# Designed miniproteins, single chains, continued (2), part 11

Each design is a single chain, and the fold is of that chain. pLDDT is the mean over its residues in the fold that is shown.

## One batch from the design tools (miniprotein)

Design m4353
Fold by ESMFold2-Fast:
Structure m4353 (fold): chain A 100 residues (1-100)
Amino acid sequence: DADLAAALALLGEIVDLLRKHAASKLSSEQIDEIFNLAAAVDQAFRDPNASRAERVARIEAFLAAVEKALAATPDLPEDLRARLRALIAEARRLVERARA
């Protein structure tokens, strides 16, 4: 699925930005939740028995956790916040197309 593969690549960019630029601003609990959900997405994409619905659900759980962390962390640079929000919006758009 080209749309889900593209969404996975955007999730990789989100993880990279958070790791490089946001790790010091996020709580350990937020970091652990987000990275565990990212690992769950990667696992579903490597599992040939995982359904499209399961892959979509795991991507959505990851995106929701990132949005929750952004809302709870006002001390993020505005440029980083804008970049993360743009990546989340594009990933959601790809997921909606993959549902159809």
Scores: mean pLDDT 85

Design m4354
Fold by ESMFold2-Fast:
Structure m4354 (fold): chain A 55 residues (1-55)
Amino acid sequence: SLEEQIAELARQVIPERSRHLIPEIARNRVLAEVLAHDTKDEALRAQLRALLERF
């Protein structure tokens, strides 16, 4: 699902201390967009933005 794909990408960029927020990020487009903006990895940012286009 789209939520599972966003959660998988979020696991790769979010610090361990913040892993409990991954389910909320996967369900909330605004939080997922904030994660994409703050991500310094260009490839992961592009993948997140492509998934967000499908919301």
Scores: mean pLDDT 73

Design m4355
Fold by ESMFold2-Fast:
Structure m4355 (fold): chain A 79 residues (1-79)
Amino acid sequence: MLSDEQIERAREGVRQAKEYIKAIRDKKLSTTQRIGLLFLSISLEVEGDLLKDQDPETAKLAYEVSEELREIVDRAEKE
């Protein structure tokens, strides 16, 4: 079970990841950036799993951001 402070930090992390996606949306990704985004995607899925019972709204956002990151990585890999 997560503390209120841990939940607030998770919310901030998801918000920052969402802002990062906006910054890179129109950028060509390097191999290093692609790998970094893949790890970020996996980390957000884990955060979502940990939050789903205590903060389902933030968990949903974490899953959505993770999914968008995976789409960006998959697209970059095929180019």
Scores: mean pLDDT 77

Design m4356
Fold by ESMFold2-Fast:
Structure m4356 (fold): chain A 60 residues (1-60)
Amino acid sequence: AVAQALALVNTALALIADGDYASAVAALESALSIMSKDSSVPASNIAALKAAIAAIKALI
């Protein structure tokens, strides 16, 4: 559900603040999996999550 995906995004932001990029990527990938199955989620939001995951992966 979208609410669970948003909770995972919030968790990822906290992990990024702590410098735990690997755990943040895992949380964002879980959020992406949930959102990609939900047809009510705009494609732009999915693209933004993919871009964020790629950017964070470049830091680890």
Scores: mean pLDDT 78

Design m4357
Fold by ESMFold2-Fast:
Structure m4357 (fold): chain A 65 residues (1-65)
Amino acid sequence: MIDREQARRDAERVIGELEELLKKETNPEDKAFLERVIAELRAHPDDETVVALGEIALAIAKKAS
């Protein structure tokens, strides 16, 4: 069983980290990408697949810096 509460907490953490990256991002394409991922996580915070996508996006953004 997927822990819905854990997925929600993970989504909130990932959203927070992505929003901090968005504040520092100067590349308009990367800004658009981060905004899209944040919007998707906000729409589906209980979806483990969407949270996993957010984690992947965060890892890619951190690797680029």
Scores: mean pLDDT 73

Design m4358
Fold by ESMFold2-Fast:
Structure m4358 (fold): chain A 79 residues (1-79)
Amino acid sequence: DPSLTEPLEEVERLVKEGEESEDPEKAVEYYERAAKILEEMYRLGRRVLPEEVLRELRERARELRKKAEEVRRKAEEAK
């Protein structure tokens, strides 16, 4: 589905940018933006997407939120 493919490609791009970023604040921003896209896909897809897909979107969004917090914590430890 093209309407799902484009947001997922953007999520993958944002995650890669976050992983490659030398600035922890920018890395956090990329991960949070990726999580937000997945959260929006979950909200919009609740009536049309299979439960398995919805679960994957929710789990991945939570993982990205946790990764953002870990990057933020590590940056604070380095100061």
Scores: mean pLDDT 82

Design m4359
Fold by ESMFold2-Fast:
Structure m4359 (fold): chain A 82 residues (1-82)
Amino acid sequence: EPPPLSPERQERVRFEDELGEAVKPLIDAARAGAPQEEIDRLATQARKRVEEILEKHGLSPEEREKVLADLDARIAQLRAAA
């Protein structure tokens, strides 16, 4: 039996799940071959939702910048693949 997750790890899993839910419509649309205009709209919405999640979880400005930069890089990759 693996040991139960620590409270800190449980909080991390919730945070990662919330981020995944925020970007899911964007990733699903890109995989479905949605038009670039739809991808751009969903990317804007995903970025806003991620910013709200980062604020809710009290991340530092440096951590927020890193997460948003990683998201922006992923959005650029999705645009390049379309």
Scores: mean pLDDT 77

Design m4360
Fold by ESMFold2-Fast:
Order: sequence, then structure tokens, then C-alpha cells
Structure m4360 (fold): chain A 94 residues (1-94)
Amino acid sequence: SSELEEALKIFEEALEKIKEIIKEEEKDPQRAQKMIDGLDRGLAQVRELVEKGELSIEEIILLLQIMAQEFREMGLERAAEVAEEAAKKVEEIK
């Protein structure tokens, strides 16, 4: 659906912003790179599931909410806020 494609775009744009925040705020470059690599792998998986029709808008919202909680637990508050804002934007288009 067009809403699912828009949700995927919001998700992708959020991940790009989060990667920039990680590069700025994570003081350990090896940890930063590991997190960025994890996000890139996660995006590839989300894209594959969307293409197969195996991922819903609700699941994209849930994934963003889980990511926000994880970033907050890691002390990456700005990254958590980006994920939360993205989840709200996706919620508005469903």
C-alpha cells in the first residue's frame, strides 16, 4: 500500500538521523560502528519483509518504539526521540 511505502520512508529517514546522532554522541568508535552496522542490517531486513508483504505498518511502529526504548537505556536520548517521533508520524498515516 502507499501508506506502507510512506511508513518505510519515514523509518529509513529516522535511521539516517539516528546514525548521525550515534556518530556524534557515541565516544567509542568501535561501538558506534557496530551500532551503525546493526541499523543497516535491520533496515535491509525491514525492506525485505515489506517487499514480501510480511511486515505491517503496526509492526514498523512497534519496531520504532522498541528501538526508542533501547536507545534510551543506552543513554542515547536524542536517538530515542527521533525513533519516537518517527513512530508517531507512522501512526498518523495509518
Scores: mean pLDDT 88

Design m4361
Fold by ESMFold2-Fast:
Structure m4361 (fold): chain A 63 residues (1-63)
Amino acid sequence: SIADQILAQYTAQIRNAKSQDEIDAIIQQAGDDLGQYYAQGKITGSQMVTIGRSLNDVAQSVF
């Protein structure tokens, strides 16, 4: 699904990030993309919340 693709793509980007500033930029971009996909009806509100939470958890665990 698009939700699974977004989660996998941004998780990989966060895990390959070289600095906290890079992680913060990735999280901001992921939030923007999730909002756009939600507005387009491509993901549900529950998927948006779950993916956002998962990405923040990954971001907190990298360094």
Scores: mean pLDDT 84

Design m4362
Fold by ESMFold2-Fast:
Structure m4362 (fold): chain A 82 residues (1-82)
Amino acid sequence: SENQKLAKDLEEIARVAESLGFEDEARELRKFAQLLKENKITEEDIKRLIKVLERMLERARRLNLPEHVIKKIERVIKKLKS
Protein backbone atom coordinates (compact mmCIF):
# COMPACT_ATOMS: atom_id res chain seq x y z
CA SER A 1 0.00 0.00 0.00
CA GLU A 2 1.02 3.65 -0.33
CA ASN A 3 1.19 3.97 3.48
CA GLN A 4 3.63 1.03 3.65
CA LYS A 5 5.86 2.64 0.98
CA LEU A 6 5.76 5.99 2.83
CA ALA A 7 6.64 4.24 6.11
CA LYS A 8 9.66 2.60 4.43
CA ASP A 9 10.77 5.97 3.01
CA LEU A 10 10.45 7.56 6.48
CA GLU A 11 12.49 4.72 8.05
CA GLU A 12 15.24 5.27 5.43
CA ILE A 13 15.26 9.05 6.15
CA ALA A 14 15.33 8.28 9.91
CA ARG A 15 18.42 6.06 9.45
CA VAL A 16 20.21 8.90 7.63
CA ALA A 17 19.19 11.39 10.37
CA GLU A 18 20.47 9.01 13.08
CA SER A 19 23.81 8.52 11.25
CA LEU A 20 24.21 12.34 11.30
CA GLY A 21 23.47 12.59 15.05
CA PHE A 22 19.88 13.86 14.63
CA GLU A 23 18.53 11.24 17.03
CA ASP A 24 15.40 13.19 18.08
CA GLU A 25 14.31 13.67 14.45
CA ALA A 26 15.06 10.00 13.71
CA ARG A 27 12.90 8.90 16.67
CA GLU A 28 10.02 11.17 15.62
CA LEU A 29 10.12 9.90 12.01
CA ARG A 30 10.05 6.28 13.24
CA LYS A 31 6.93 7.05 15.30
CA PHE A 32 5.20 8.45 12.20
CA ALA A 33 6.33 5.39 10.19
CA GLN A 34 4.72 3.13 12.82
CA LEU A 35 1.45 5.11 12.68
CA LEU A 36 1.45 4.72 8.87
CA LYS A 37 2.05 0.94 9.10
CA GLU A 38 -0.76 0.57 11.69
CA ASN A 39 -3.11 2.83 9.67
CA LYS A 40 -3.52 5.03 12.79
CA ILE A 41 -2.15 8.22 11.25
CA THR A 42 -4.49 11.23 11.57
CA GLU A 43 -4.77 14.36 9.40
CA GLU A 44 -3.10 16.31 12.25
CA ASP A 45 -0.24 13.76 12.34
CA ILE A 46 0.26 14.26 8.58
CA LYS A 47 0.41 18.06 8.99
CA ARG A 48 2.97 17.66 11.80
CA LEU A 49 5.00 15.15 9.76
CA ILE A 50 5.13 17.57 6.79
CA LYS A 51 6.53 20.30 9.08
CA VAL A 52 9.20 17.91 10.45
CA LEU A 53 10.20 16.84 6.92
CA GLU A 54 10.31 20.45 5.65
CA ARG A 55 12.68 21.38 8.54
CA MET A 56 14.83 18.33 7.70
CA LEU A 57 14.86 19.30 4.00
CA GLU A 58 16.14 22.80 4.88
CA ARG A 59 18.89 21.24 7.06
CA ALA A 60 19.79 18.68 4.37
CA ARG A 61 20.24 21.44 1.77
CA ARG A 62 22.22 23.61 4.23
CA LEU A 63 24.54 20.67 5.08
CA ASN A 64 24.86 19.80 1.37
CA LEU A 65 23.72 16.21 1.92
CA PRO A 66 23.78 13.77 -1.04
CA GLU A 67 21.19 14.47 -3.76
CA HIS A 68 19.47 11.09 -3.24
CA VAL A 69 18.71 12.03 0.41
CA ILE A 70 17.32 15.46 -0.57
CA LYS A 71 15.18 13.92 -3.35
CA LYS A 72 13.83 11.24 -0.98
CA ILE A 73 12.66 13.90 1.51
CA GLU A 74 11.11 15.99 -1.33
CA ARG A 75 9.30 12.91 -2.71
CA VAL A 76 7.81 12.02 0.70
CA ILE A 77 6.61 15.63 1.26
CA LYS A 78 4.99 15.62 -2.21
CA LYS A 79 3.17 12.33 -1.50
CA LEU A 80 1.89 13.60 1.87
CA LYS A 81 0.53 16.81 0.28
CA SER A 82 -1.28 14.96 -2.56
Scores: mean pLDDT 85

Design m4363
Fold by ESMFold2-Fast:
Structure m4363 (fold): chain A 90 residues (1-90)
Amino acid sequence: EPVNSANYSREELEKLHRQKLEETAAAIADDPAERERLLEAMLRGFELQREAIALLEEGETPETLERVRRLGEEALPVAQEVAEALARAA
C-alpha cells in the first residue's frame, strides 16, 4: 500500500512535541511527581486543543462552535494546573 507521508510527518512531530513537553516539565519542576503531573496536564491540554482545531477545520457551524465551547470548559481545570505549577516554579 502507498505510504501516507502526512501520517509519517505527524508521527515525527508527535515525538518531538512529547520530547519538548518532557523537557519543559523537567525545567519547571524538580520533583519527579510534580513533573509527571505537569506533563499529564500539558498532554491533556494539547489533546483538547487539537480536537477543537479539528472541529473548526470542518466548518464554523453552530454545532461545531458549541462543541468547541464545551472543550474549552474541559480545558479550564487543565490550564489552572499548569498555571499553578508555573507559579510554584517562579
Scores: mean pLDDT 72

Design m4364
Fold by ESMFold2-Fast:
Structure m4364 (fold): chain A 78 residues (1-78)
Amino acid sequence: SEAERRRRLEELRRRLEEYRAKLEEWREEMKKKGIAREPASAASEEEAERRLAELLGVPVEEVRETARLALEREREEA
């Protein structure tokens, strides 16, 4: 119940940290190769989500859902 929610939040946080670490490393790699044209300059967040999904080998919907959940948790916890 409540414990289940706490456990899920902890799992989510760890997963997000892994996602971010991988994204940062991928971004550095792309930057060195000159392939990445500053992803931060992308027109929408969809681009970032898609790249994260590709990096992790999961569907973009999974990344979007994870980010949405994290955002909701943060808002509710704050």
Scores: mean pLDDT 61

Design m4365
Fold by ESMFold2-Fast:
Structure m4365 (fold): chain A 78 residues (1-78)
Amino acid sequence: AAAAEALARAYVDAALAIEKLAKAAGNKGAALGAGVGAGIAGIGLGVGRVVGDPAFAARGAATGLATAVAGFLTGKIG
């Protein structure tokens, strides 16, 4: 079942898109917060692949995406 890995990859791509948008907007706080989330998503995917757990990869990537969204929003507010 490549579905969990495809979902994890989609979450990583979404987190990276949020980071790229924040960088393009020139907001350093939003870019840093989104970048941390994108990094977490990438790590989750990578670790899940290494240990052979696609569900872990998907959950790790989802956590990274949620962190990227939260970091982007909090960077805009403060």
Scores: mean pLDDT 76

Design m4366
Fold by ESMFold2-Fast:
Structure m4366 (fold): chain A 75 residues (1-75)
Amino acid sequence: SMEKIQQAIDQQIALGVARVKAAGKDLSKQRRVMRDSAEALAQTLRDLGASAEEIAQAVRQLEAELDKTIQQILS
């Protein structure tokens, strides 16, 4: 359902943000968190029956939120 898809997106973004914050200024760890979070979200959404288009949009949203968090840490 759309509700389960949105919940999965919100949960994976929250986890990714927390992990990026834990990585601090370690750029290598930040990059790994971004990659692993994107892969985890994509797999969770595939398991929920999301379309390829929905998965691509959700991954872009997650990457944008994590990048925003990284930029805040680096400022």
Scores: mean pLDDT 88

Design m4367
Fold by ESMFold2-Fast:
Structure m4367 (fold): chain A 65 residues (1-65)
Amino acid sequence: MELERKAAQYEAASDILRVGAEIDAELGKRGLLSPEQAQRIVAENLAAAEENRKKAEELRKKAEE
């Protein structure tokens, strides 16, 4: 139960990072960031989101064991 709550918190953090990446992609489309900068920032935020997602999955697996 407590591990599931921690997993949900990591999932929420992952979702927030993905929203941030979408905002940065939109800023790139509007010309506020260079295409290269937008692509780099989006990739970094998506990588961080994936790490949080992986941590959530590990915690859920431990809770089910």
Scores: mean pLDDT 82

Design m4368
Fold by ESMFold2-Fast:
Structure m4368 (fold): chain A 95 residues (1-95)
Amino acid sequence: ARQLTQLGNIYLKLGKYDEALEKYDEAIQRAEEANDYRALGESYYNKTIAYEKQGKYEKAIEAYDKAVRAFEMAGDLESAKLYREKKQKAEEMLK
């Protein structure tokens, strides 16, 4: 999964947002199979970045919700709080 996330990050830097999302979705599937809630949260957060870069704030908000839940399941309440706050900022972009 880590290599898929790294490849997704490369596509993100190249502005290839759809290809980045595809690699993050593959990383999500592997994290779910492994019950790796931290990797799951990190992959959903990376999807929020790609969606925000595309101006797809509604999809970014959905990905933030999934990232928050994954970090809560991982016991990482600090990351869960951080991404909940980032979700609120994304919601402001829809106003």
Scores: mean pLDDT 85

Design m4369
Fold by ESMFold2-Fast:
Structure m4369 (fold): chain A 58 residues (1-58)
Amino acid sequence: SLEEQLRRRRQELRDRVGELAKEISKAMADGTPENKERAERLLEEIRRLLPDTEIFVL
């Protein structure tokens, strides 16, 4: 069903967002311009997976 598909997708997205958040934290900790750019790209990945309106409901 659509509900089952959405539930599985949301669980997968939560796991992926968690991984991306860890990578962002790691990049930001180094503080270099290169790592800042990396962190910004990773944040854009999260925005693609979870539009701003859905980030808070996941």
Scores: mean pLDDT 71

Design m4370
Fold by ESMFold2-Fast:
Structure m4370 (fold): chain A 82 residues (1-82)
Amino acid sequence: SAAYDKAIQDAIDAYNKRLEEARKFYEKVLEQAKKTSPEGREVIERVAEAELKRFEGNAKAELDSKIADYEAQRQADEAARA
């Protein structure tokens, strides 16, 4: 169980790191957008927000899948030990 708990925690930590990096990239895009025209800034901000939401959704789906796989493996391993 400790190995699966660690694998799940490592997956969560990797997910949180990916979100942090994506959000920092988004902040840099918004900062660069401030140097464009007001119309150009609005377009860049809208596209960047949509891309961030898409990335966050995909990252969460990947995390949920990994956790489900590890929990299924843990249940199978515990059943084999019983």
Scores: mean pLDDT 86

Design m4371
Fold by ESMFold2-Fast:
Structure m4371 (fold): chain A 100 residues (1-100)
Amino acid sequence: MIDPNMSKEEVSERAKELIELLDSEDENLVLESILELQMIADKLSEEEIQEAAEKLLERFSSFSPELQQEAITFLQSVRDKLSPELQARVDAAIAQWQAS
């Protein structure tokens, strides 16, 4: 869990760990990682947000419907901080999810 008194360096180190956990085959660990990333999203660098978004988009089709919903919520909340290419991928993932 993130301590709200953590330094910027400690937040970055934790963000790196959470982004690595997004590759986990355990959907509960991925879910917890998404929720923690959402809590610290305002403290994340643009690069960290883009890395998290890329991993979520890469894994998106393999996620359960519940995990896809949480991933979409995170991606929508950070969309404005993403590159135009990642924004297009987010929009495509949302469209695919809504069509399901």
Scores: mean pLDDT 80

Design m4372
Fold by ESMFold2-Fast:
Structure m4372 (fold): chain A 61 residues (1-61)
Amino acid sequence: KIEEFVSTLSDTEKQFLKYYGTGKEDSTLRGGVRSIEDVFLKKAKEAGLDPQEVLDYIKSL
């Protein structure tokens, strides 16, 4: 379920989310990646997934 969800994400989205909440996010992309964050949170919620569990899975990649 989480694996299937993550497979729908682009490489750019996965790279951003891998560092999300770790203080290593690329702040130069902040304006552009806000939409990635919002879309991710909405999709995870709609899929019945905990966003934190999805982020932990992405970090394990």
Scores: mean pLDDT 66

Design m4373
Fold by ESMFold2-Fast:
Structure m4373 (fold): chain A 64 residues (1-64)
Amino acid sequence: MEVTVEATGVPAATAAAMGGEAEKAGGRVLERSDDHLVVRAPSEELARRLAAAAEKAGGTARIV
């Protein structure tokens, strides 16, 4: 099931890595701005990994 991950307060390098991971897995970046990222992940497992990466980088993330 496709899941949306929304992250804020994430460094640009981490946001780029998250977007790239999602796209390689068949997802896509829906929105990208300074410290705000919304990506469509093709699986809940990937969505949870992306959310965890955002939180480890000092940001916040939610899965929708």
Scores: mean pLDDT 80

Design m4374
Fold by ESMFold2-Fast:
Structure m4374 (fold): chain A 94 residues (1-94)
Amino acid sequence: SHIEEARKALEQGDFKTALEHLRKAVEEEVTDEAAQLAVRLTNRAVSLGDVETVEEAKRVLETLLEKKDQISPDAAAGVEEALAVAEEFLEQKK
């Protein structure tokens, strides 16, 4: 249910609600669906220049990478790429 609520919030552009549900989903179980949603949220926040959302999404991506053995190699690669994009974006905003 947290993944479904996070997906709905992201579709509506409500990053705060999407992050709250995504964090809870990741805390309960690390899944490919959670990783894919974190990647999508991060990329959208970067495209909109939302620094606060990117900083919070980066923390979720870092948690997913710490537990990368629980997700597919494809999902892990997506998370690593999104984390690199987030880090580059945040460096440019200093």
Scores: mean pLDDT 86

Design m4375
Fold by ESMFold2-Fast:
Structure m4375 (fold): chain A 59 residues (1-59)
Amino acid sequence: MEEKRQKAIEILSKGGSEASKLVAEGKRAYQENRAEGEKLLAQAREVFDKASEEAKKIL
């Protein structure tokens, strides 16, 4: 039980870190090119959603 929880935390931490980087890049890009910024923000959400779903499957 603890082992699965630990793996889920690692997946969420990694996904959150990647999503955070994409959000920062998306916000910067959004100032110059709205479409590019929106694309990066959408990718950030997909990365986080995928990590969340993987964590749910383990738990």
Scores: mean pLDDT 79

Design m4376
Fold by ESMFold2-Fast:
Structure m4376 (fold): chain A 100 residues (1-100)
Amino acid sequence: SVEEKIKKIKEDVIETLRKTFQHLADKGLISEEDLAEAEELIAELPKLSFEEALEKVTELLDRIVENAPEEKKEEVEAIREEVVRLLEKAREVIEKLKEK
């Protein structure tokens, strides 16, 4: 059941990331090209460790922040910080589950 709990946490994180990138696109904060790249990355996430996922997701978000219009940068940066916190929290929960 530990493996099942870890799988559910990973699935919940992936779903949250998918919704977050869709929200960014719906608000016009990212391009269709950025959304497509995010969707490709999300498809790869089940194959990655949480450390690798955090690195790749933050790298993508850093590029999105750098390319964002000045008036949108603050909003995109806030979402980037929220996503990083989500991934870090999920990693901590998974590590605690492995200790049981």
Scores: mean pLDDT 79

Design m4377
Fold by ESMFold2-Fast:
Structure m4377 (fold): chain A 66 residues (1-66)
Amino acid sequence: HMEEYIRKLEEEIKKSEETFKQNQEDAKAAVDSLLARQATENARLKSMEGEIKALEDKLEALRQAL
């Protein structure tokens, strides 16, 4: 009875460890995908930030000329 119970617990532990490892790999792939998308959006935001700064610099120059 005890031997069968121990064998069942060992099998359950092994299956849980395999599931955990698979879930970690899936989570990493999802994060990597999100980071790649974030990098693309950040490039667009930096472009817009540069345009805003250029406009702010023009406004300040105009304000000082008046």
Scores: mean pLDDT 87

Design m4378
Fold by ESMFold2-Fast:
Structure m4378 (fold): chain A 90 residues (1-90)
Amino acid sequence: SKLEEIILKQLESLRDEALAANPDFADEIQRAFELVKQGKYEEAAAILEEIIAKDPENVVAYELLSLVYLAQGKFEEAAELMEEAMKLKK
């Protein structure tokens, strides 16, 4: 859908910033983006969920996972992750 295309472009635009902000998780973030390119959203989400489990204050991981959930049509779950990301920025 056009919405999915917009979400995926937004994800791509955040890639370099996400990698620069998260050197300890660079390999995992790169793998998640590669899986997103392949349409493997569940596998990409699992990697981002592992980052959050290891670093619960990782704003970027919440933002990326939210966009992956939006691409999957998981709007409720995506909204919850965006709320957590906004709380962590304050």
Scores: mean pLDDT 83

Design m4379
Fold by ESMFold2-Fast:
Structure m4379 (fold): chain A 82 residues (1-82)
Amino acid sequence: DEEEKKKKEKEELRKKAKELRKQAIFAEAEGGLTTMKETALGIETGNFEEARERAKKAIEEADKKAEELLKKAEELEKEAEE
């Protein structure tokens, strides 16, 4: 019946939104890992200012990617509520 179909479609939207939220967490984690890598490279090269700028850019890119994934998740959650 159409009601059962709508319920399943809403459940799939929620499941997809949950996956996107997990991907956002992983994107932020990758930014953190890049920051640690840049810190190590700064120690190796002695160029801490350049390493800091690259780390900052990596965090900003990770935050932007996470924000886009979270926005998509919120859109799917909103569709599931409708």
Scores: mean pLDDT 83

Design m4380
Fold by ESMFold2-Fast:
Structure m4380 (fold): chain A 90 residues (1-90)
Amino acid sequence: GPMMLVSYVKTGPSDPPVVSGTTPEGKEEVNREVVKSGLRLMKRQGIPVTPQTLLDLADHLETHEGAPELAEKVRSLKDITDPEELIKKL
């Protein structure tokens, strides 16, 4: 559903190094990889990506994950419905 990417980012891999995930740059990088992983999963399962899905994801990244640069980039790509194209542009 539209909330799948937010849920994936929120509950994604628990095994990334805590230290690298605590810096602003580390948060942007870790979250970018988690988002790409979630998009690959959606593509494999045939789950559609909608503009609303990406807007909800961007809001979560900015407010809860400390990734405002990634959030802005995701918002700029909201009209791209192909997960593979999204991954290439991230």
Scores: mean pLDDT 75

Design m4381
Fold by ESMFold2-Fast:
Structure m4381 (fold): chain A 61 residues (1-61)
Amino acid sequence: APPDPPPVPRYTDDMTPEEFGEKARENALKAGLPPEVAQRIGDAARESKAALDEIVAERKK
C-alpha cells in the first residue's frame, strides 16, 4: 500500500535532470497547483539540475 504521510524528498545526484524536473512537477500537482504552474516548476527544477550537473562534470575534469 502507498504511504500516507508526505514523503521527505531525498537529495541525491542519482536522478537525471529530467527525472528531477518531473518529480518536482508531480509534487506541485499533488499540492493542488494548476498543471501549467506545475510544469513551470518542473521545468525550472530540470534546468537547475542540468546546470549543476554540467558544472560538476566540468569541474571533475
Scores: mean pLDDT 70

Design m4382
Fold by ESMFold2-Fast:
Structure m4382 (fold): chain A 104 residues (1-104)
Amino acid sequence: MELEEEVKRGEELVEKIAKEAAEKYPDLDEKEKLAVEGIKLLKEGKIEEAEELLRKAGMSDSSIESLKKVIFGDTSGMDEKQKLMAKLLRKTIELFLKLLKEKE
């Protein structure tokens, strides 16, 4: 019951963050656009290509590993709150990519 309320609040934040990110996309610099392309490649399972683009975008290896866990739903070693946050972040990324496609 309490988790449902946190999820509902999180879904509102997901929509807000994803919309703001999509609106800013045309104004992103080359490094930020490389990060978006790296995330797309991760979702396609092209892990090695994605990691190279994310490094070029200025992400650390530890940040890339954390992002991979979120994208692929690897909840190993996560508590229930960490799992919820990972789920919300994954939904934010999915909605952001969907909104970008709508602007094609």
Scores: mean pLDDT 75

Design m4383
Fold by ESMFold2-Fast:
Structure m4383 (fold): chain A 84 residues (1-84)
Amino acid sequence: MPVKVVSVSKDGQPVTKAPVGEEVDITLSEPIPELAPGKILKILEDGKIVAAVAVRAVSGNTAHGTVVLGEIDMTKDLTAELLE
């Protein structure tokens, strides 16, 4: 079942876009097993990777990290998966 990206925030404020270099909090529809600091979270649009986030902290359904590839665009329907 695909895990949805529900919201992205920067410094406690919701943002519509998060490009490479931004530190963000990503809220997921459900927790991803084994998501932990040091992991990479893939952000997908229609099954295609559009961004990647280097995870620095996890709290429940929220991952804090730095966008290391692409751009997170919250105007799109986005899903998230752990990079193995």
Scores: mean pLDDT 84

Design m4384
Fold by ESMFold2-Fast:
Structure m4384 (fold): chain A 108 residues (1-108)
Amino acid sequence: GMKAELEAEITEGLSLLAVGVGKLIGDPLFGIEQIERLALRAIEAGDEAAALAAIRVLAEFIRELKREGDEKAYEAGLRALRRIAEAARRAGLDRVAAAAEAAIRELE
């Protein structure tokens, strides 16, 4: 519904802000951590649309880090996606878990 769409848009915007701040301060790990926190909060709230938005932004950021040769940040991002997938599975959000697992496979 409209509320879930708004929450997804807010989560996407905050996730993109986390990427931008991480890039600006030279700390991509900060960006990854903030997006992971947003995804985990969405999962705890049962907000599938918001969790999927955070996963999408995180996967795109990890792909950029891989292209840039930032191996430490790339590995940290993959670990964050694994934690998100595990949390989604525990919460019974199978679509969210599948999306995180698919992102990991695409990035490896």
Scores: mean pLDDT 90

Design m4385
Fold by ESMFold2-Fast:
Structure m4385 (fold): chain A 95 residues (1-95)
Amino acid sequence: LLEKIKKAIDEVFKKLTEREAEELVALGHSPEYAREVAERNQKVLKDLFYKAAEEAIKAGKKTPEEILKYVQEKLSKYFNPERVKKLVDEILKKI
């Protein structure tokens, strides 16, 4: 279960990283710089999604829906709730 969730997180965050890098290049940054910045920015949030999912499983959550609801509730305290919800919805589509 955790491995499937982590794989879905990786797929969603790979697309986010690519999109952010493309946006930075469009603003006039080099492709190398854009990629490094995008990878750094998205890695922090991705790692937080991983940790929250692991905590959800330790808390007794057993389905992808229950685990990602826990992730959404926890991360919405620190990030924009609408953005977190959109990411959770995209991750659920990959499972």
Scores: mean pLDDT 84

Design m4386
Fold by ESMFold2-Fast:
Structure m4386 (fold): chain A 74 residues (1-74)
Amino acid sequence: LEEKALEVVRIAAEIAAKEGLYASEEELEEQAKQLAELAKEAAKSKEAEEKILESASEFPELLEPVKELLELAK
């Protein structure tokens, strides 16, 4: 779960870096841990899971990793 969350966070950071927003490796690891906890909570709600997947669909490179993250979190 944490490894998949880190993958999602790194992809998101790469997208943000194209707009001049950079994060340290320590910040990415902390964000990944927070994302893993949020994914566990979202996986308990079908409505929250659907909203997250819809938001991720705005970024094709994030959709598949986010879907895998939510499946691991349940």
Scores: mean pLDDT 74

Design m4387
Fold by ESMFold2-Fast:
Structure m4387 (fold): chain A 89 residues (1-89)
Amino acid sequence: MEDEELEKEMEEIRKELEKLGIKSFEEWMEKMLSEVYGLDDKEEIKKKIEELKKKNPEVAELLKEVIENITAEVYKKALERAEEIYKKK
């Protein structure tokens, strides 16, 4: 049961990773900011991103680096899982 949900999540992550581009990264950043600041409205999330960039450019850069590191970690986990399935065969 959890295995099926995990496979679905991994497959969705893999599909997202196959679509390498700035837009996918921006969408991930919007989701992360929504979680961190508890923002439910897309317009509020956009305002927060712009506010962080204007008020604290260093903070905006730091958040970008953190998100990039998280995305890389997720990518590594997806690859490790795919390798494990392939080797089990």
Scores: mean pLDDT 55

